# Designs tried in a protein design run: designed miniproteins, single chains, continued (4). Part 42

Each design is a single chain, and the fold is of that chain. pLDDT is the mean over its residues in the fold that is shown.

## One batch from the design tools (miniprotein)

Design m13431
Fold by ESMFold2-Fast:
Parts: C-alpha cells; structure tokens; sequence
Structure m13431 (fold): chain A 67 residues (1-67)
C-alpha cells in the first residue's frame, strides 16, 4: 500500500524535524514524495518534495509547513 508507506515516511520526517535532524528529515520527506507519487497523489507528492528541499537547505520551519 503506497499511501500507507508514504504516511509512514511522512511521520518519520516530522520526527526528524522535531529532533532538528535536517538530513534525516530531507531523506524521509523524499521517501514520502516517492510513495505519494506511486499512489497517484501528485499534489501531495509535490508538497513533500518541497519539504525535502527546504530541509536540505536547513529551513526546518518551511519543511514543517509542507508536511
């Protein structure tokens, strides 16, 4: 179930953001992006791609906004 897998990685991304781990947050948001894409949820996938990019830039507040 691609959507359930996406929610799992989204939750891990939120946990990483709460811990200030920008690299882990970026990786987990990127995984959520891929699984939402597989589920056909293109708008949700795009949001998580933006969250991953924000986390890579160290912008944890913007990353939280997209998750």
Amino acid sequence: NAEAEAEKWRQKALEALDNGDSVAAAIYAGKAYHYYRQAGKTEEADRYLKASQAALNGDLETAKEYL
Scores: mean pLDDT 85

Design m13432
Fold by ESMFold2-Fast:
Structure m13432 (fold): chain A 86 residues (1-86)
Amino acid sequence: HMKYKVTVLDGDLNPIAEFEADSLEEAAKMGAKKAKEITGNDKVLLFVDGKLVGYVDENGNITPVDPSKVTWEDIEKIPVLVIEKV
C-alpha cells in the first residue's frame, strides 16, 4: 500500500513536524492542522511530490494557486507542507 511522508515547515522553512500518513487526504489534513497549531496560520502552502499544488486548510480543502504568481516572499510568511510518496 502507498505511504506518504509529510514534513511541515514554518514560515522560515524550519521543520516543525514530520510524520507518515496512509493517504494524501490524511496527510494534507493532519499537516495543515499541525501547521495551524504551531504557527497560527489558516493557510498552508502545499507541495506534493515536489510540485506546488496550492493552499490547504485544516479540513484538507485545497485552493489551487497559480505557481507563476507565487513569490519567495509569500513562502517566507506562510507555513509549507511537503508531502512525498514513499
Scores: mean pLDDT 78

Design m13433
Fold by ESMFold2-Fast:
Structure m13433 (fold): chain A 73 residues (1-73)
Amino acid sequence: MEVYKGGLVLPDGTTSPATIEISETEVRAVSEAGEVEGKIVRRTETNVEAEAPDGRRYVVGLLGETGALVLPV
């Protein structure tokens, strides 16, 4: 399991500080503005794509060893 400190980008375009956990099958991001979780549908060297239980998709951009940014698609 990989753990990152970073941001969750909200639908209004603001970014909330978040803790992002990436397992082999799932992503979870927790922030004060809310949390998102989803199953990994595709992974590249720099991005993880996940689908939430409600069908919404998110892209996690990997910004280095401990940095990540979660963007709604």
Scores: mean pLDDT 78

Design m13434
Fold by ESMFold2-Fast:
Structure m13434 (fold): chain A 73 residues (1-73)
Amino acid sequence: SVVVTDTTRYIADKLRLIGAVLDLVFLPKITNPVLKKNAEAAIEAFLRDHGITREQLEEMAKKYEEELKKLRE
């Protein structure tokens, strides 16, 4: 394996996880129907690709949302 390529893909996978968590956190705030549909599709694709449950992702998202509320409000 090429270490640089492997590291880049690993970082990309972690960024995709963070993106999926953020999509769930911000899903209720998305007023644009197209963006909301795209966010939901991205979440579903991530769950399928990584074999995790929506409940597990929702728990991570809810924890992050509560921390954001403390900082934002």
Scores: mean pLDDT 70

Design m13435
Fold by ESMFold2-Fast:
Structure m13435 (fold): chain A 95 residues (1-95)
Amino acid sequence: IVEKIEEVTKLLREVYKELLPKLSPKEAAVLAVTIGEFVYLELRAKRHPEDKKGIVEELRRQIEVLEWLKEKYPEVSEKLEEAIKILEEAIKEAE
């Protein structure tokens, strides 16, 4: 689960770099917060492996956020869909 969250965080950093020249300062801040949420979940998964259920619930919420980002930024839709698939696999492995 930790490794898959790390992969998603890496993909989101690539999305951020690709979109950054086109984003308003407010949009850039919102996307940076989303990346921060994945960094938080990665650290939480590493430090509290017993909290698998709580982490899975948070990952499900983040999938909804990534689906919204796919709709808003079609140019990064493929990378976001890859990230969503990785998160779905992480949830399945944790179950």
Scores: mean pLDDT 76

Design m13436
Fold by ESMFold2-Fast:
Structure m13436 (fold): chain A 97 residues (1-97)
Amino acid sequence: MAEEVRRIADILAEQFEKVGASPELVAELRRTGDELAELVAKVPESNSEAHIASTAAMMQALADVEAARFGEITPDEAAQNAIDAFRSAIEKLKEII
């Protein structure tokens, strides 16, 4: 799980960079994704709540990239939404751990 979170966060950051998100937001997304991955690494496999929260954040970020690609929202708005989703998952995991 933790390795998957880190890999997906890196892929998402690359996609946001390609759609024109600012370098500062791309860097913040990478940093936030790394923090989420470190927290997920501390979670037992049996803790479904934590894994659901991290999966939901990744799915939301994927939807945000898609919306930016189709011009429904700006790349910066999409990147900020993805960062906020990762931050929400981080706070939830901190309560569980």
Scores: mean pLDDT 79

Design m13437
Fold by ESMFold2-Fast:
Structure m13437 (fold): chain A 80 residues (1-80)
Amino acid sequence: MKAVEATVASLEQTAEDIEKIVPSLTPEQAAALLPQVRTLREQVEKAYSQAQDPAVKERALEVLKRLEEVIRRLEEIIAE
C-alpha cells in the first residue's frame, strides 16, 4: 500500500518535469525521450492496478492522462 503511493508520487513528479521540457524539445530529443515516457506510462499503469486506496488510484489515473498527452505531443514533434 505505502510503496504504491510512493511510486505514484515519484512518477507524478517525473511527469511534471517532462511536461516542463516538452515545448522546448527538438525532433531528435523528442525521439530519444519517447521510449522513456512509454516506460513511465507502463509503470503508472502497474501502480494503478496495484493501488487499493481510491485517492492513490485517482492520482495514478491523472498521471496516466498526462503521460498520454506527453506521448501525443512528442509524436507530433517527431513528425515535424
Scores: mean pLDDT 84

Design m13438
Fold by ESMFold2-Fast:
Structure m13438 (fold): chain A 89 residues (1-89)
Amino acid sequence: MSKEDLEEFVKIGMVQIESGVDVTIALNKGDVEEAIRKAIKGNEEVEKKLREALPKLSAEGQEEAKRMIEGLPSEEETRKRVEELAEKR
């Protein structure tokens, strides 16, 4: 991967970190539905940013971005994961 590819992935990684913080804050307040909503929106924003980055990436970076998009959980999978995290709180 090029340096430019890594810079784009770091920016997208920061969106994931910020989303994770928002989910954690909602879970700490006991608001599971808010946590689920924020997690779903965070995944949608990550997918959007990955798709917007595709034309800026090298061929290797584009393949990695496509794998990341394919690996994003569905709304149902996201709901289940957040509910499992809430059970541990």
Scores: mean pLDDT 83

Design m13439
Fold by ESMFold2-Fast:
Structure m13439 (fold): chain A 84 residues (1-84)
Amino acid sequence: SVEEIIDEAEKKFNIKLSEEERQTIVDAINNDPFNAPLVIYNVLERLYLEGKITLEQAKEFADYIMNKVRERLKKYREELKKKA
């Protein structure tokens, strides 16, 4: 699930999101995946400005989530093609 991807990324890159920040990213990926990178970036930018994370942590976190989302979309497209 998207929630599991975010939880794994938080642990892997030592980033702690609030429940509100986590839900914002989940909602963006599920409802507006085209703009999800911008939403993720905005959350990470706020954390960086608050001194909670480094720029490298932000980049690695965003790349990880976006790669997992891309893999899910590719699998979904392949399943649709097989049913057509």
Scores: mean pLDDT 80

Design m13440
Fold by ESMFold2-Fast:
Structure m13440 (fold): chain A 78 residues (1-78)
Amino acid sequence: MASIKEVLEKLQKLAEALLKKDYKKAEEIVNELISKLDKESAEIVRKGYEKLLEAKSVEEFEKILEELYKELVDLLEK
């Protein structure tokens, strides 16, 4: 069972990996998150990851991250 704090910490590490263009590490982090989350939360992480990969600027990347954090917090607090 993953706590909301653990999920947010892994999302931060995912963001760092993507900003460094370390796609192998980013994929490992995403797969680990998906394996530890329920179906709804895992789907949000998967969709967020795809959007982050498509981000063309740091500003767009940060906006996608903020939306992903908000969606996950809203789901995990239910």
Scores: mean pLDDT 79

Design m13441
Fold by ESMFold2-Fast:
Structure m13441 (fold): chain A 90 residues (1-90)
Amino acid sequence: SIKEEYDKMIEELKKKEKEIQELLDKALEKGKISQEERNKILEEVRNLVLEAVDKMEEARKNNDLELMKKIYEETMEKLDKIKEEIEKKL
């Protein structure tokens, strides 16, 4: 069902957010970023996930699975790019 796909996609977005937070904490501990840079990137990540969740919920209510998948995939791509930039600093 679209609800099962929604729940799965939300779990994956939350998991990616947590992975990025853990990488940011590691980068801070290694002195590769400042506390201000960590907080700024984490806020950007949290905002991307929150906006995606809101848009995906609206797509779910409209039974628009293709739009929901598109929002999910575009958001995951943005999160993966942020993750890669952090990993390059480690």
Scores: mean pLDDT 89

Design m13442
Fold by ESMFold2-Fast:
Structure m13442 (fold): chain A 85 residues (1-85)
Amino acid sequence: ISEEALEEGRREVFENTKEYLLSQGYSEELAELTAEAIAEGAEKLFLEALKNPEISQEEYQARAKKVVEDALKQGKEKVAKKKAA
């Protein structure tokens, strides 16, 4: 896989996730921080799955779900701290 293809995929995940979060009423800052974390986690998981074809579909989906949950939690915590400033 070329670096260009990885960059394009990461940007697509970022753009789509950011738009989704904004549509749900999240702040622009929370949406951006969460989308960045999801895009990074998704890319890392994808590359790991390419190196290890023994990863089951169930395991891949479980890890993808955890990436989304962890990213959203981190984003919310960062925004909550900044809202107090």
Scores: mean pLDDT 76

Design m13443
Fold by ESMFold2-Fast:
Structure m13443 (fold): chain A 103 residues (1-103)
Amino acid sequence: SSLIKVMDASSKSPNADEDLEEVLRKMFDVYDTDNDGKLSFEEFESFLKSSFPERYDSMTDEQLEALFKEADKDNDGTISFDEFLEFYKKLLEEQKKKAEEAK
């Protein structure tokens, strides 16, 4: 599956939620390099660098740390798949709401 295409098509398919969750699971597994079922800060950074390179290049260390802390809901220093899924969905909602506010 093309991960880039799924990210661009998040609201265009009747099965968008199922397709998105499956793609995010595969993406999570790719960045979960030690196969512990969680993303470390370094693995999360690698995800951002690969998926959002322009945003990553413009981010400060402080912004990167804040973003990680937003995803890490239980503050255990790692991101579970559930937290990763919710974080990604929240980013999509914030992007959509900002576009709606501008209209």
Scores: mean pLDDT 68

Design m13444
Fold by ESMFold2-Fast:
Structure m13444 (fold): chain A 70 residues (1-70)
Amino acid sequence: MSEEEAVENLKKALDDLIERARRGEITPEQLEYAIQKLEELAKTASEKVKNVLQEGIDRLRRLVEEKRAA
């Protein structure tokens, strides 16, 4: 898998995850697990992949906080 393919696939996966989270299809525990895995990936990722991961992590964290504040 090339870096370009990895970035494209990651963006699609993050977008899908965010959509499912917004629909309430993912539990807070599952969201926290996903955030943890994305943070682990970010530690070893290239700058381009890391930037995509950081954006996704920020969005997912906001959704978790929103669900807990409800």
Scores: mean pLDDT 78

Design m13445
Fold by ESMFold2-Fast:
Structure m13445 (fold): chain A 92 residues (1-92)
Amino acid sequence: SASQKAELLAEFKERLEELIEETEERLREAGMSDEQIEKVLAALRQLAESYLEELEKLANDPSLSLEQVRARAEAMVAAFRQLSERELELLT
């Protein structure tokens, strides 16, 4: 339903925000400068906004089931996590 898709979109946004916060904490613990941290976080926030816009379009498509939208959300979270981990490995 539209209500279930809206809830999924809200949960997806929260999950990306949590990953950004975890990345900030790990960069700070690694002794990275505030300027370098903000640069990395700005790039991740921009990517998160792009993912949210894409998932919102899918959630508003009545031809897609809740399960199909959820599968795409899970794939996007996995991709976002992988990119965040790669940045941490390159910078720490």
Scores: mean pLDDT 86

Design m13446
Fold by ESMFold2-Fast:
Structure m13446 (fold): chain A 65 residues (1-65)
Amino acid sequence: SLADKWLEETKDLSPKEQFKAILERHAEEMAKLVADPNGTVADLLQVQKETLEAVDKVVEREKAE
C-alpha cells in the first residue's frame, strides 16, 4: 500500500520527522493527482485514507517508545 511504502521509506527517522515526511509525501501525491487529467476525487480520498493510516502507525510507534 501507499501507507506501507511511506512508512518503509521513513522508518529510520524519529517519529516527529517521520510524521513530517509523510505529510510532505501526501502533499506531493495530492498535487500530482490534481494535475493529472485522469485523476479522480476518489483517488484523492484514497491518498487521504492512506495518509491517516500511515500517521496513525507513527503515533503508535511513538507511544511504544
Scores: mean pLDDT 87

Design m13447
Fold by ESMFold2-Fast:
Structure m13447 (fold): chain A 94 residues (1-94)
Amino acid sequence: SMEELKEELEKLLEELVEELERDPSKAAQVRARLEAFLREVQARTSAEEARELLLYAMKHAGKLMKKLPEEIAELFEKIMLGAYTRAMDALDAA
């Protein structure tokens, strides 16, 4: 369900933030995990539902970034924007 996917997404984003705070050198690994989840979402949802989840992810990420040290917030923002842009481009191409 959409509610379950939103809950899974929130938990993933919080876990990814904790991973970046522990080791910023893992930015590429964090990005890969996020992109893998978004690909799975796109495979299991309609384009409209996937777009809704992507917007929800960006909103929740924004709230998390406000609580982070500036350097970690900047890394997380770059990861989120990159993943969001690629996912939106894939949806628009379909």
Scores: mean pLDDT 85

Design m13448
Fold by ESMFold2-Fast:
Order: structure tokens, then sequence, then C-alpha cells
Structure m13448 (fold): chain A 61 residues (1-61)
């Protein structure tokens, strides 16, 4: 769940938290780019992309 990811994030070092924040920024930039291109992105799709990206980064740490 998103709450489980939040708890995992809170247990990370400041340096590791910054790496996760960069991934979050990339997901948000991709979302804004899609909106600028006229593509409708659902909240479910955004949540799925966010979870996938954050989980992948957490596995590298």
Amino acid sequence: SLEDLRKQYESLSEEEQKKVEEVEKEVLRAFHDAQAAGRAVSPEELTARYKEAVEAELKKL
C-alpha cells in the first residue's frame, strides 16, 4: 500500500530519501508532460506508476 511505502521511506537515511524524491519528481514530470500533450492520465495509472518507480528505487537501496 502507499502507507507501507511511506513507512519504508521514513526509515531511510536522508541521502536515500533524496534518491526516492528524485524518482517521485520524474514520475510527476512524466504526468505533467502527458497532460501538456493532451493525454488524460487516471489517478489509478498515476498511482501504479508511482508505486512501481518508488519500489524499484527502494530495491536498489
Scores: mean pLDDT 77

Design m13449
Fold by ESMFold2-Fast:
Structure m13449 (fold): chain A 62 residues (1-62)
Amino acid sequence: SRREEIEERIRRILERLERDPRTSPEELAQMREHFEQLLTLPDDLALRALDSIEERLREHER
């Protein structure tokens, strides 16, 4: 389902942030809260938000 895709993508983003030595526990907690809010959105809007987040992460890795 789209909800399962959203949850899996959130999990992958959080794993990437945990691997970044610059990510503080406070920043990780804030991101978890952000994703909790994202999960209250309709699936289409949540997927668009995740696409934007993933694009920003890809730009940072360049």
Scores: mean pLDDT 79

Design m13450
Fold by ESMFold2-Fast:
Structure m13450 (fold): chain A 51 residues (1-51)
Amino acid sequence: KPTLSDILKVESDFGISGPSLLLLHNGVTTPEELMKKLGVSLETAKELIDI
């Protein structure tokens, strides 16, 4: 499982703000939806949803 540090690195790498990640987590419940919205891999989308 990714750690919080890994998720924060993804945020930094993709230029996504913390509030944006929290909004995505609250509004999007599937990794596939995040993958489509952010254009990231399934693994990255799954990590973002686990926040």
Scores: mean pLDDT 59

Design m13451
Fold by ESMFold2-Fast:
Structure m13451 (fold): chain A 63 residues (1-63)
Amino acid sequence: MNAGERGAAAAGGGAGDGPGAEAATKSWQLAMNEAVKAGGNEVEAGNAAGRAASDAYRQALAA
């Protein structure tokens, strides 16, 4: 899937409640807020948020 879809899945579609899902959601929100603050468009915001969410999710699962 594209980066936006992957980001959305990581942030909101992860099955199983846990630290990974929470971390991903928080990272998504922070990245979205930063992108909006910088004046980026929705695609850029989605890509940045998706990457941040995926990284946070993977780190939480690895810990």
Scores: mean pLDDT 65

Design m13452
Fold by ESMFold2-Fast:
Structure m13452 (fold): chain A 86 residues (1-86)
Amino acid sequence: LEEAVEAIREVVEKGDKYAQEAVAAEKAGDYDKALEHLDKALEYLEKAIELAKKFEDKEASELLVKGLEDQKASIEAKKAEIEKKK
């Protein structure tokens, strides 16, 4: 359980780094680069969701998947906003 949580955390941390780089790119007015970084953040977040679904503890899996899916929806909404500004 702990090892699986650590693996998900590492993947989420990589996604967070891309999300932060996307915010920096948007602030700089580089919308193309911001969208590129958000796409990478979504790739890592989707990987984290698939890892969370493989948890044997179904209750923990459902809570973690919901949290990650909510975060994914937030990033997708941000991507749509930036696409409209472009």
Scores: mean pLDDT 80

Design m13453
Fold by ESMFold2-Fast:
Structure m13453 (fold): chain A 95 residues (1-95)
Amino acid sequence: DIDERAKELYEKLKDAPEEKKREAVRELLTEALKALFGREDGERLLLALRVLAVAEGTATAEEKARLEAELTPEEIAELLALGREVVAQLLAAEA
């Protein structure tokens, strides 16, 4: 259960540096995404979120250049749609 893991992480990290807090949040989000979509491999979901971050202007220039070099425009469009679906599902689960 994500709530139980969140409470455990909070207790371990409440006095931790901001970098460790950010890392823990990333791990929790990865587990939440796997739970919501029933997928063992979250790699595709994380890639979709990276593509969405580039489209929203929150990614670094290096990350944008790497994605544009490795993915076709069609693959970027598919991953962008998946990333938006992931965010929508995550927000619905929070309600």
Scores: mean pLDDT 66

Design m13454
Fold by ESMFold2-Fast:
Structure m13454 (fold): chain A 90 residues (1-90)
Amino acid sequence: SIPKLSDEEIEDLFKLFDKDGDGVITKEEIVAALTDPESAQKILGYFDTDGSGSVHLGMLFDIFDEADKDGDGTVDYDEFKEVVTKKSAE
C-alpha cells in the first residue's frame, strides 16, 4: 500500500522524477531519479511502507503504467496525481 500523501507531497514527488521541468515524466526519468542519492532517499521516504529500506522499481513502473492510459510513454502531473491518490486511499 502507498501511504496517504498530501497534494503538496504528490507535487514534490512528481518534481523529483521531472528533473528537466518539462511537465511530464518517463520511465527513464524514474530510473534516473532512483540513481540520484538525494532523490532516491526522498522517494524511499514516500514509498517504503513496509520499513524494508527499499523501493521496488516494479511498483513505480506499475504506478506509471496505470497513469499512462494511452501508452505513449509519458505521464503528466494530473495523471500521476490521480493514480497516487487512488492507491494511497486503499
Scores: mean pLDDT 72

Design m13455
Fold by ESMFold2-Fast:
Structure m13455 (fold): chain A 86 residues (1-86)
Amino acid sequence: AALGEELGRELVAVHERLAAARSEEERDAIQAEAEPLARRLRELQARGDLATLDAALDVVYEAVVAKTGASLPPEELAEARAEALA
């Protein structure tokens, strides 16, 4: 639980930086800096720790909704979750 929430907060920070990015080069740099986090998420997926991954992604979704006042359609949420784990 604690690990998933911590990873979720780190994902929120990356998401906020990506949303503030002004160029493709800036987005690429942010994604490169986030590579250790992405590696940890892939490791959890490989171990089958889906509960920790779900907890992390729930934190990300709640933060996005709180900041934007908007929610993703269920289909887009599923795609975003798949992309976050890739």
Scores: mean pLDDT 70

Design m13456
Fold by ESMFold2-Fast:
Formats: sequence, structure tokens, C-alpha cells
Structure m13456 (fold): chain A 55 residues (1-55)
Amino acid sequence: SPRLEAVRAAALQMSPTELELWIRYLEEEAKTASPEDRALIEEHIAILREVLAAQ
């Protein structure tokens, strides 16, 4: 999807420390999000973790 592709493009420009910080922020947001928003946040986290693991 265009949104997930934009997340991946942004993530590729981040350091490992920046990726870990963003993952933590998104995990906190997911705790209070609606089920629909949580699913979208988890998709973003998955992309950030893929990029982090590739480094």
C-alpha cells in the first residue's frame, strides 16, 4: 500500500536507535488505540522491525 511504502522509505533513513525509539512510541500508542487503529499501528511496527533486523 502507498502508506506502508512511505513508512518503509522513511524507516530506511533512520538509525537503529531512531527505529527502536519509534517502535516504542508506536507500542505505547497501540495500548490505548481502537482495534482498527491498533491493526494499522502493528503494520507500521512490523515494517520498522523488518528494517531494523536488516541492519
Scores: mean pLDDT 85

Design m13457
Fold by ESMFold2-Fast:
Structure m13457 (fold): chain A 100 residues (1-100)
Amino acid sequence: MLEEELERARRELERLGELTNQPGVSMETIFQEIDALLRYIALRGLLVLEEEQERFEREFGGRPPLDEILKHLRKEDPRRYAVVILGLPVKEVLEKKKKE
């Protein structure tokens, strides 16, 4: 599910990016591109985090706290670390909206 949502978000972001390069683009279209980018960042971070949690469960026999996963990623793969840490704040905003 997350992979399908991520691919849809990526395609939507590409489409909006083409629109924002057109002369006379509206501020509404620009805001839609920003929203699509934030959603893409959140979904990408969630997918990477899920992959890391599954890997840690296989390697260590349990789900470690988030901070341990982040420490490991920061050392082993700074790019994946950046993807997760950028996505987490957006995930919190989405979860907060769902509670309302």
Scores: mean pLDDT 72

Design m13458
Fold by ESMFold2-Fast:
Order: sequence, then structure tokens, then C-alpha cells
Structure m13458 (fold): chain A 67 residues (1-67)
Amino acid sequence: MSKEELIKKGEEYYEKAIEAARRGDLDEAARYAQLSVSYYLEAGDEKKAEEVAREVARLIQEAERRA
């Protein structure tokens, strides 16, 4: 898989993670976030991987605190 393909998959799963978190599908949000982070890390984009992990974790924590 090329670096560009890895980044594209990271973007796709990040979008899915945010959508899942907003719906309250926390398990799916966590899985998609892990996939996104893994793809960005494999692509060498640590900064983007951190952004994904931070943003999705924030959304999940807010939803869990409200539950």
C-alpha cells in the first residue's frame, strides 16, 4: 500500500469515526478511530494520528459522561 493510499484510508476511517461518535455508536467510533490512527502512523503522519485520537476520544468521553 502506498503512502497516499494509507492517508486516504486514514481520512475515510476518521470521517466514519466522527459520524459514529455523533450517532452515539461509541464502539464503532473507537474501532474506526483505531483504524484511522493505524493508517496515519503507517504513513508516517504522527501529527494527524494524534489529531484523530484526540478528537474522537473527546467525543466519546463527552457521550459517556452524559450517559
Scores: mean pLDDT 83

Design m13459
Fold by ESMFold2-Fast:
Structure m13459 (fold): chain A 73 residues (1-73)
Amino acid sequence: MTAEALERVREVLRKRGLETDSEQEAVDEVHRLANQGDPEAQQAYIEYFRETIERMKRAGREASREIAREREE
């Protein structure tokens, strides 16, 4: 699921002859291309960020649930 947007980021970079060793480097590179006005890079970055936000929301809900359990004690 989250890996799908990352694969799209890597595909955009590969089309431009760019390779990265890590997920963070790939995201940083596509963000740089997006800032330069590359529409494919912009869309790939937006999709990756959407999935990242959704993952963070899920993690936040889990953390809030654990904190609520502690307060019940």
Scores: mean pLDDT 73

Design m13460
Fold by ESMFold2-Fast:
Structure m13460 (fold): chain A 60 residues (1-60)
Amino acid sequence: PLEEQRARFERTLKGVEESRKIALDLAEKYLTPEQIEELKKRMDSAVEKLRAELEQRLAA
């Protein structure tokens, strides 16, 4: 029941985190530190929105 929904939640977040790491590693090769921080902020915002959305669905 909730355990299965949580497992899907965790898999979704893990996939997003892996993509984030790959994108940041690539960006580090040619972007400035300021641009990397901006990219991190945007990615963190997207992950937090996804997490909040999934948490709301699990709680309700």
Scores: mean pLDDT 77

Design m13461
Fold by ESMFold2-Fast:
Structure m13461 (fold): chain A 78 residues (1-78)
Amino acid sequence: MDRELAERFLEEARRDAEEAKRAAEEGDIREAVIHEAGATVQAIGLIALGDREGAKEALELADEAARVIREAQEKLRE
């Protein structure tokens, strides 16, 4: 496995997930969804590299961001 490349994918997944949650809290649903998608793409990269643990962490981060986005969307519908 390319460890340096795997570490970069995981770092980018963490950044994307944090940016997604921040954007969702600010009501920028479009930006939040783009960053959530980014975290998911990083997870796919980790799967392709065979980094199972990194992929799991990235997917969990994407799932948490998705939950925050859903909560923000529900508030905007009220």
Scores: mean pLDDT 85

Design m13462
Fold by ESMFold2-Fast:
Structure m13462 (fold): chain A 95 residues (1-95)
Amino acid sequence: DAKELAEEALELSRSKNEEEQIRAGELAIEAAKKATKDNADTILEALDRLVRSKNEEVLRLAREAAMELMKSVDDHKVILRAIGLALRAIGALLD
């Protein structure tokens, strides 16, 4: 269930543990591939937390999840937020 994946990703994204944040990123990618308009906000909240990480793997996973979300959801507001999150992850990876 995409909702359960999104909710688990959000819960793990609140952790300060890097292994749990990596797992959050992996779950966010899976949730994003199955995303609907109803689940997109939960995924976006998880990604907003993950793009604040200093861990390069977490940032790469967050970027990938944002890109998957852009492909799965036909909602301009969701797409624009996902673009912003992908750009923040890229910016953090370049710093």
Scores: mean pLDDT 87

Design m13463
Fold by ESMFold2-Fast:
Structure m13463 (fold): chain A 94 residues (1-94)
Amino acid sequence: SLASLLAALAALLAEHRRIDAEARERLDKELKALYDEMNALSAQIDALTAKPRLTPADREELRRLMAQVARMVGELIKALLDIKDELRARRAAA
């Protein structure tokens, strides 16, 4: 779920504070942008699915939002891999 992905992202944000200040600032900005976009997307999906009945226009909007979810999942996976690589590099440098 999007909530599970956001929770995983929040946990990784906590871990990156152990990285150098410059790397932390860059990573914070990148992850915050993804977090904000995913929260906005989740709110739009919740608003549609809270309706007692979906119109054809609502169903089309939901399809568009689901396509955006797929894109965001790809961006989140990339961000997670980038964090892993930075943590690994920092550990190797220590």
Scores: mean pLDDT 74

Design m13464
Fold by ESMFold2-Fast:
Order: sequence, then C-alpha cells, then structure tokens
Structure m13464 (fold): chain A 74 residues (1-74)
Amino acid sequence: MAKATPEDTAENVREALGKAAKNQDIEGSREAGRAVRYGAERGDPEAKALRDMLIGTAEETGDPVVRAAAEAAS
C-alpha cells in the first residue's frame, strides 16, 4: 500500500475526521475540512473524492461534525 507522505492530505484528514467524529469535535472537523479543500484546489483526486463524500454524508446524516467538515471543504 502507498505510505502516507507530507503531501498525502486525503490520508491525513481521514484520520483527523475519524478522531473528530468520535469526540464530537466540530472545530477539529472544520480544520480537517479546510485541509480537504486545500488538496482539492491543488487537483489532488483523493482530496476531491473525500470532499464529495463529506458533502454527500452531511446531506444524508445531518451530523454537525460532518457538516462542519463539508462546509469547510466547500
């Protein structure tokens, strides 16, 4: 498997989002969402996929942690 690198924004934010969801950490979720937006704007296909997933999940669940990440990623 590919190892996480300093440029692997999508992998890093998946871990951050999982932790934020467990702790109901809205602020941490927003920080992770900003990292997703940064990666997506740079053309990272994994970050773009993660952004789309966050938006879809926020629409489906209404979870405030996921919504905060999706808003920051948009």
Scores: mean pLDDT 71

Design m13465
Fold by ESMFold2-Fast:
Structure m13465 (fold): chain A 95 residues (1-95)
Amino acid sequence: SKEFLVRVRLTFDIAGISYLGKQFDKEIEKLAKEMAEAFVNGDYEKLRETAEKLFKKIDEVIAKETNPVRKRDLETLKKGLKADIEEYEKLVKES
């Protein structure tokens, strides 16, 4: 189902951001874990709130990042997560 695929993509997005956060910024790792917990618990409001905090933190890290590979990886994961959250919101409203 479309919902299943979106949930799978969100799971991988969260894992990827957590992995990058562990290497580059401890706060990104913390926020990714909080987002994963909200997602597993079905707390959609908390998922959205935590994702917005995470996006802001990623933007701050990107602004200071001089390594083009690290910058690209953070930008790519942020874009993917944002798109998948928007798809998930649409599916929840259509249900």
Scores: mean pLDDT 76

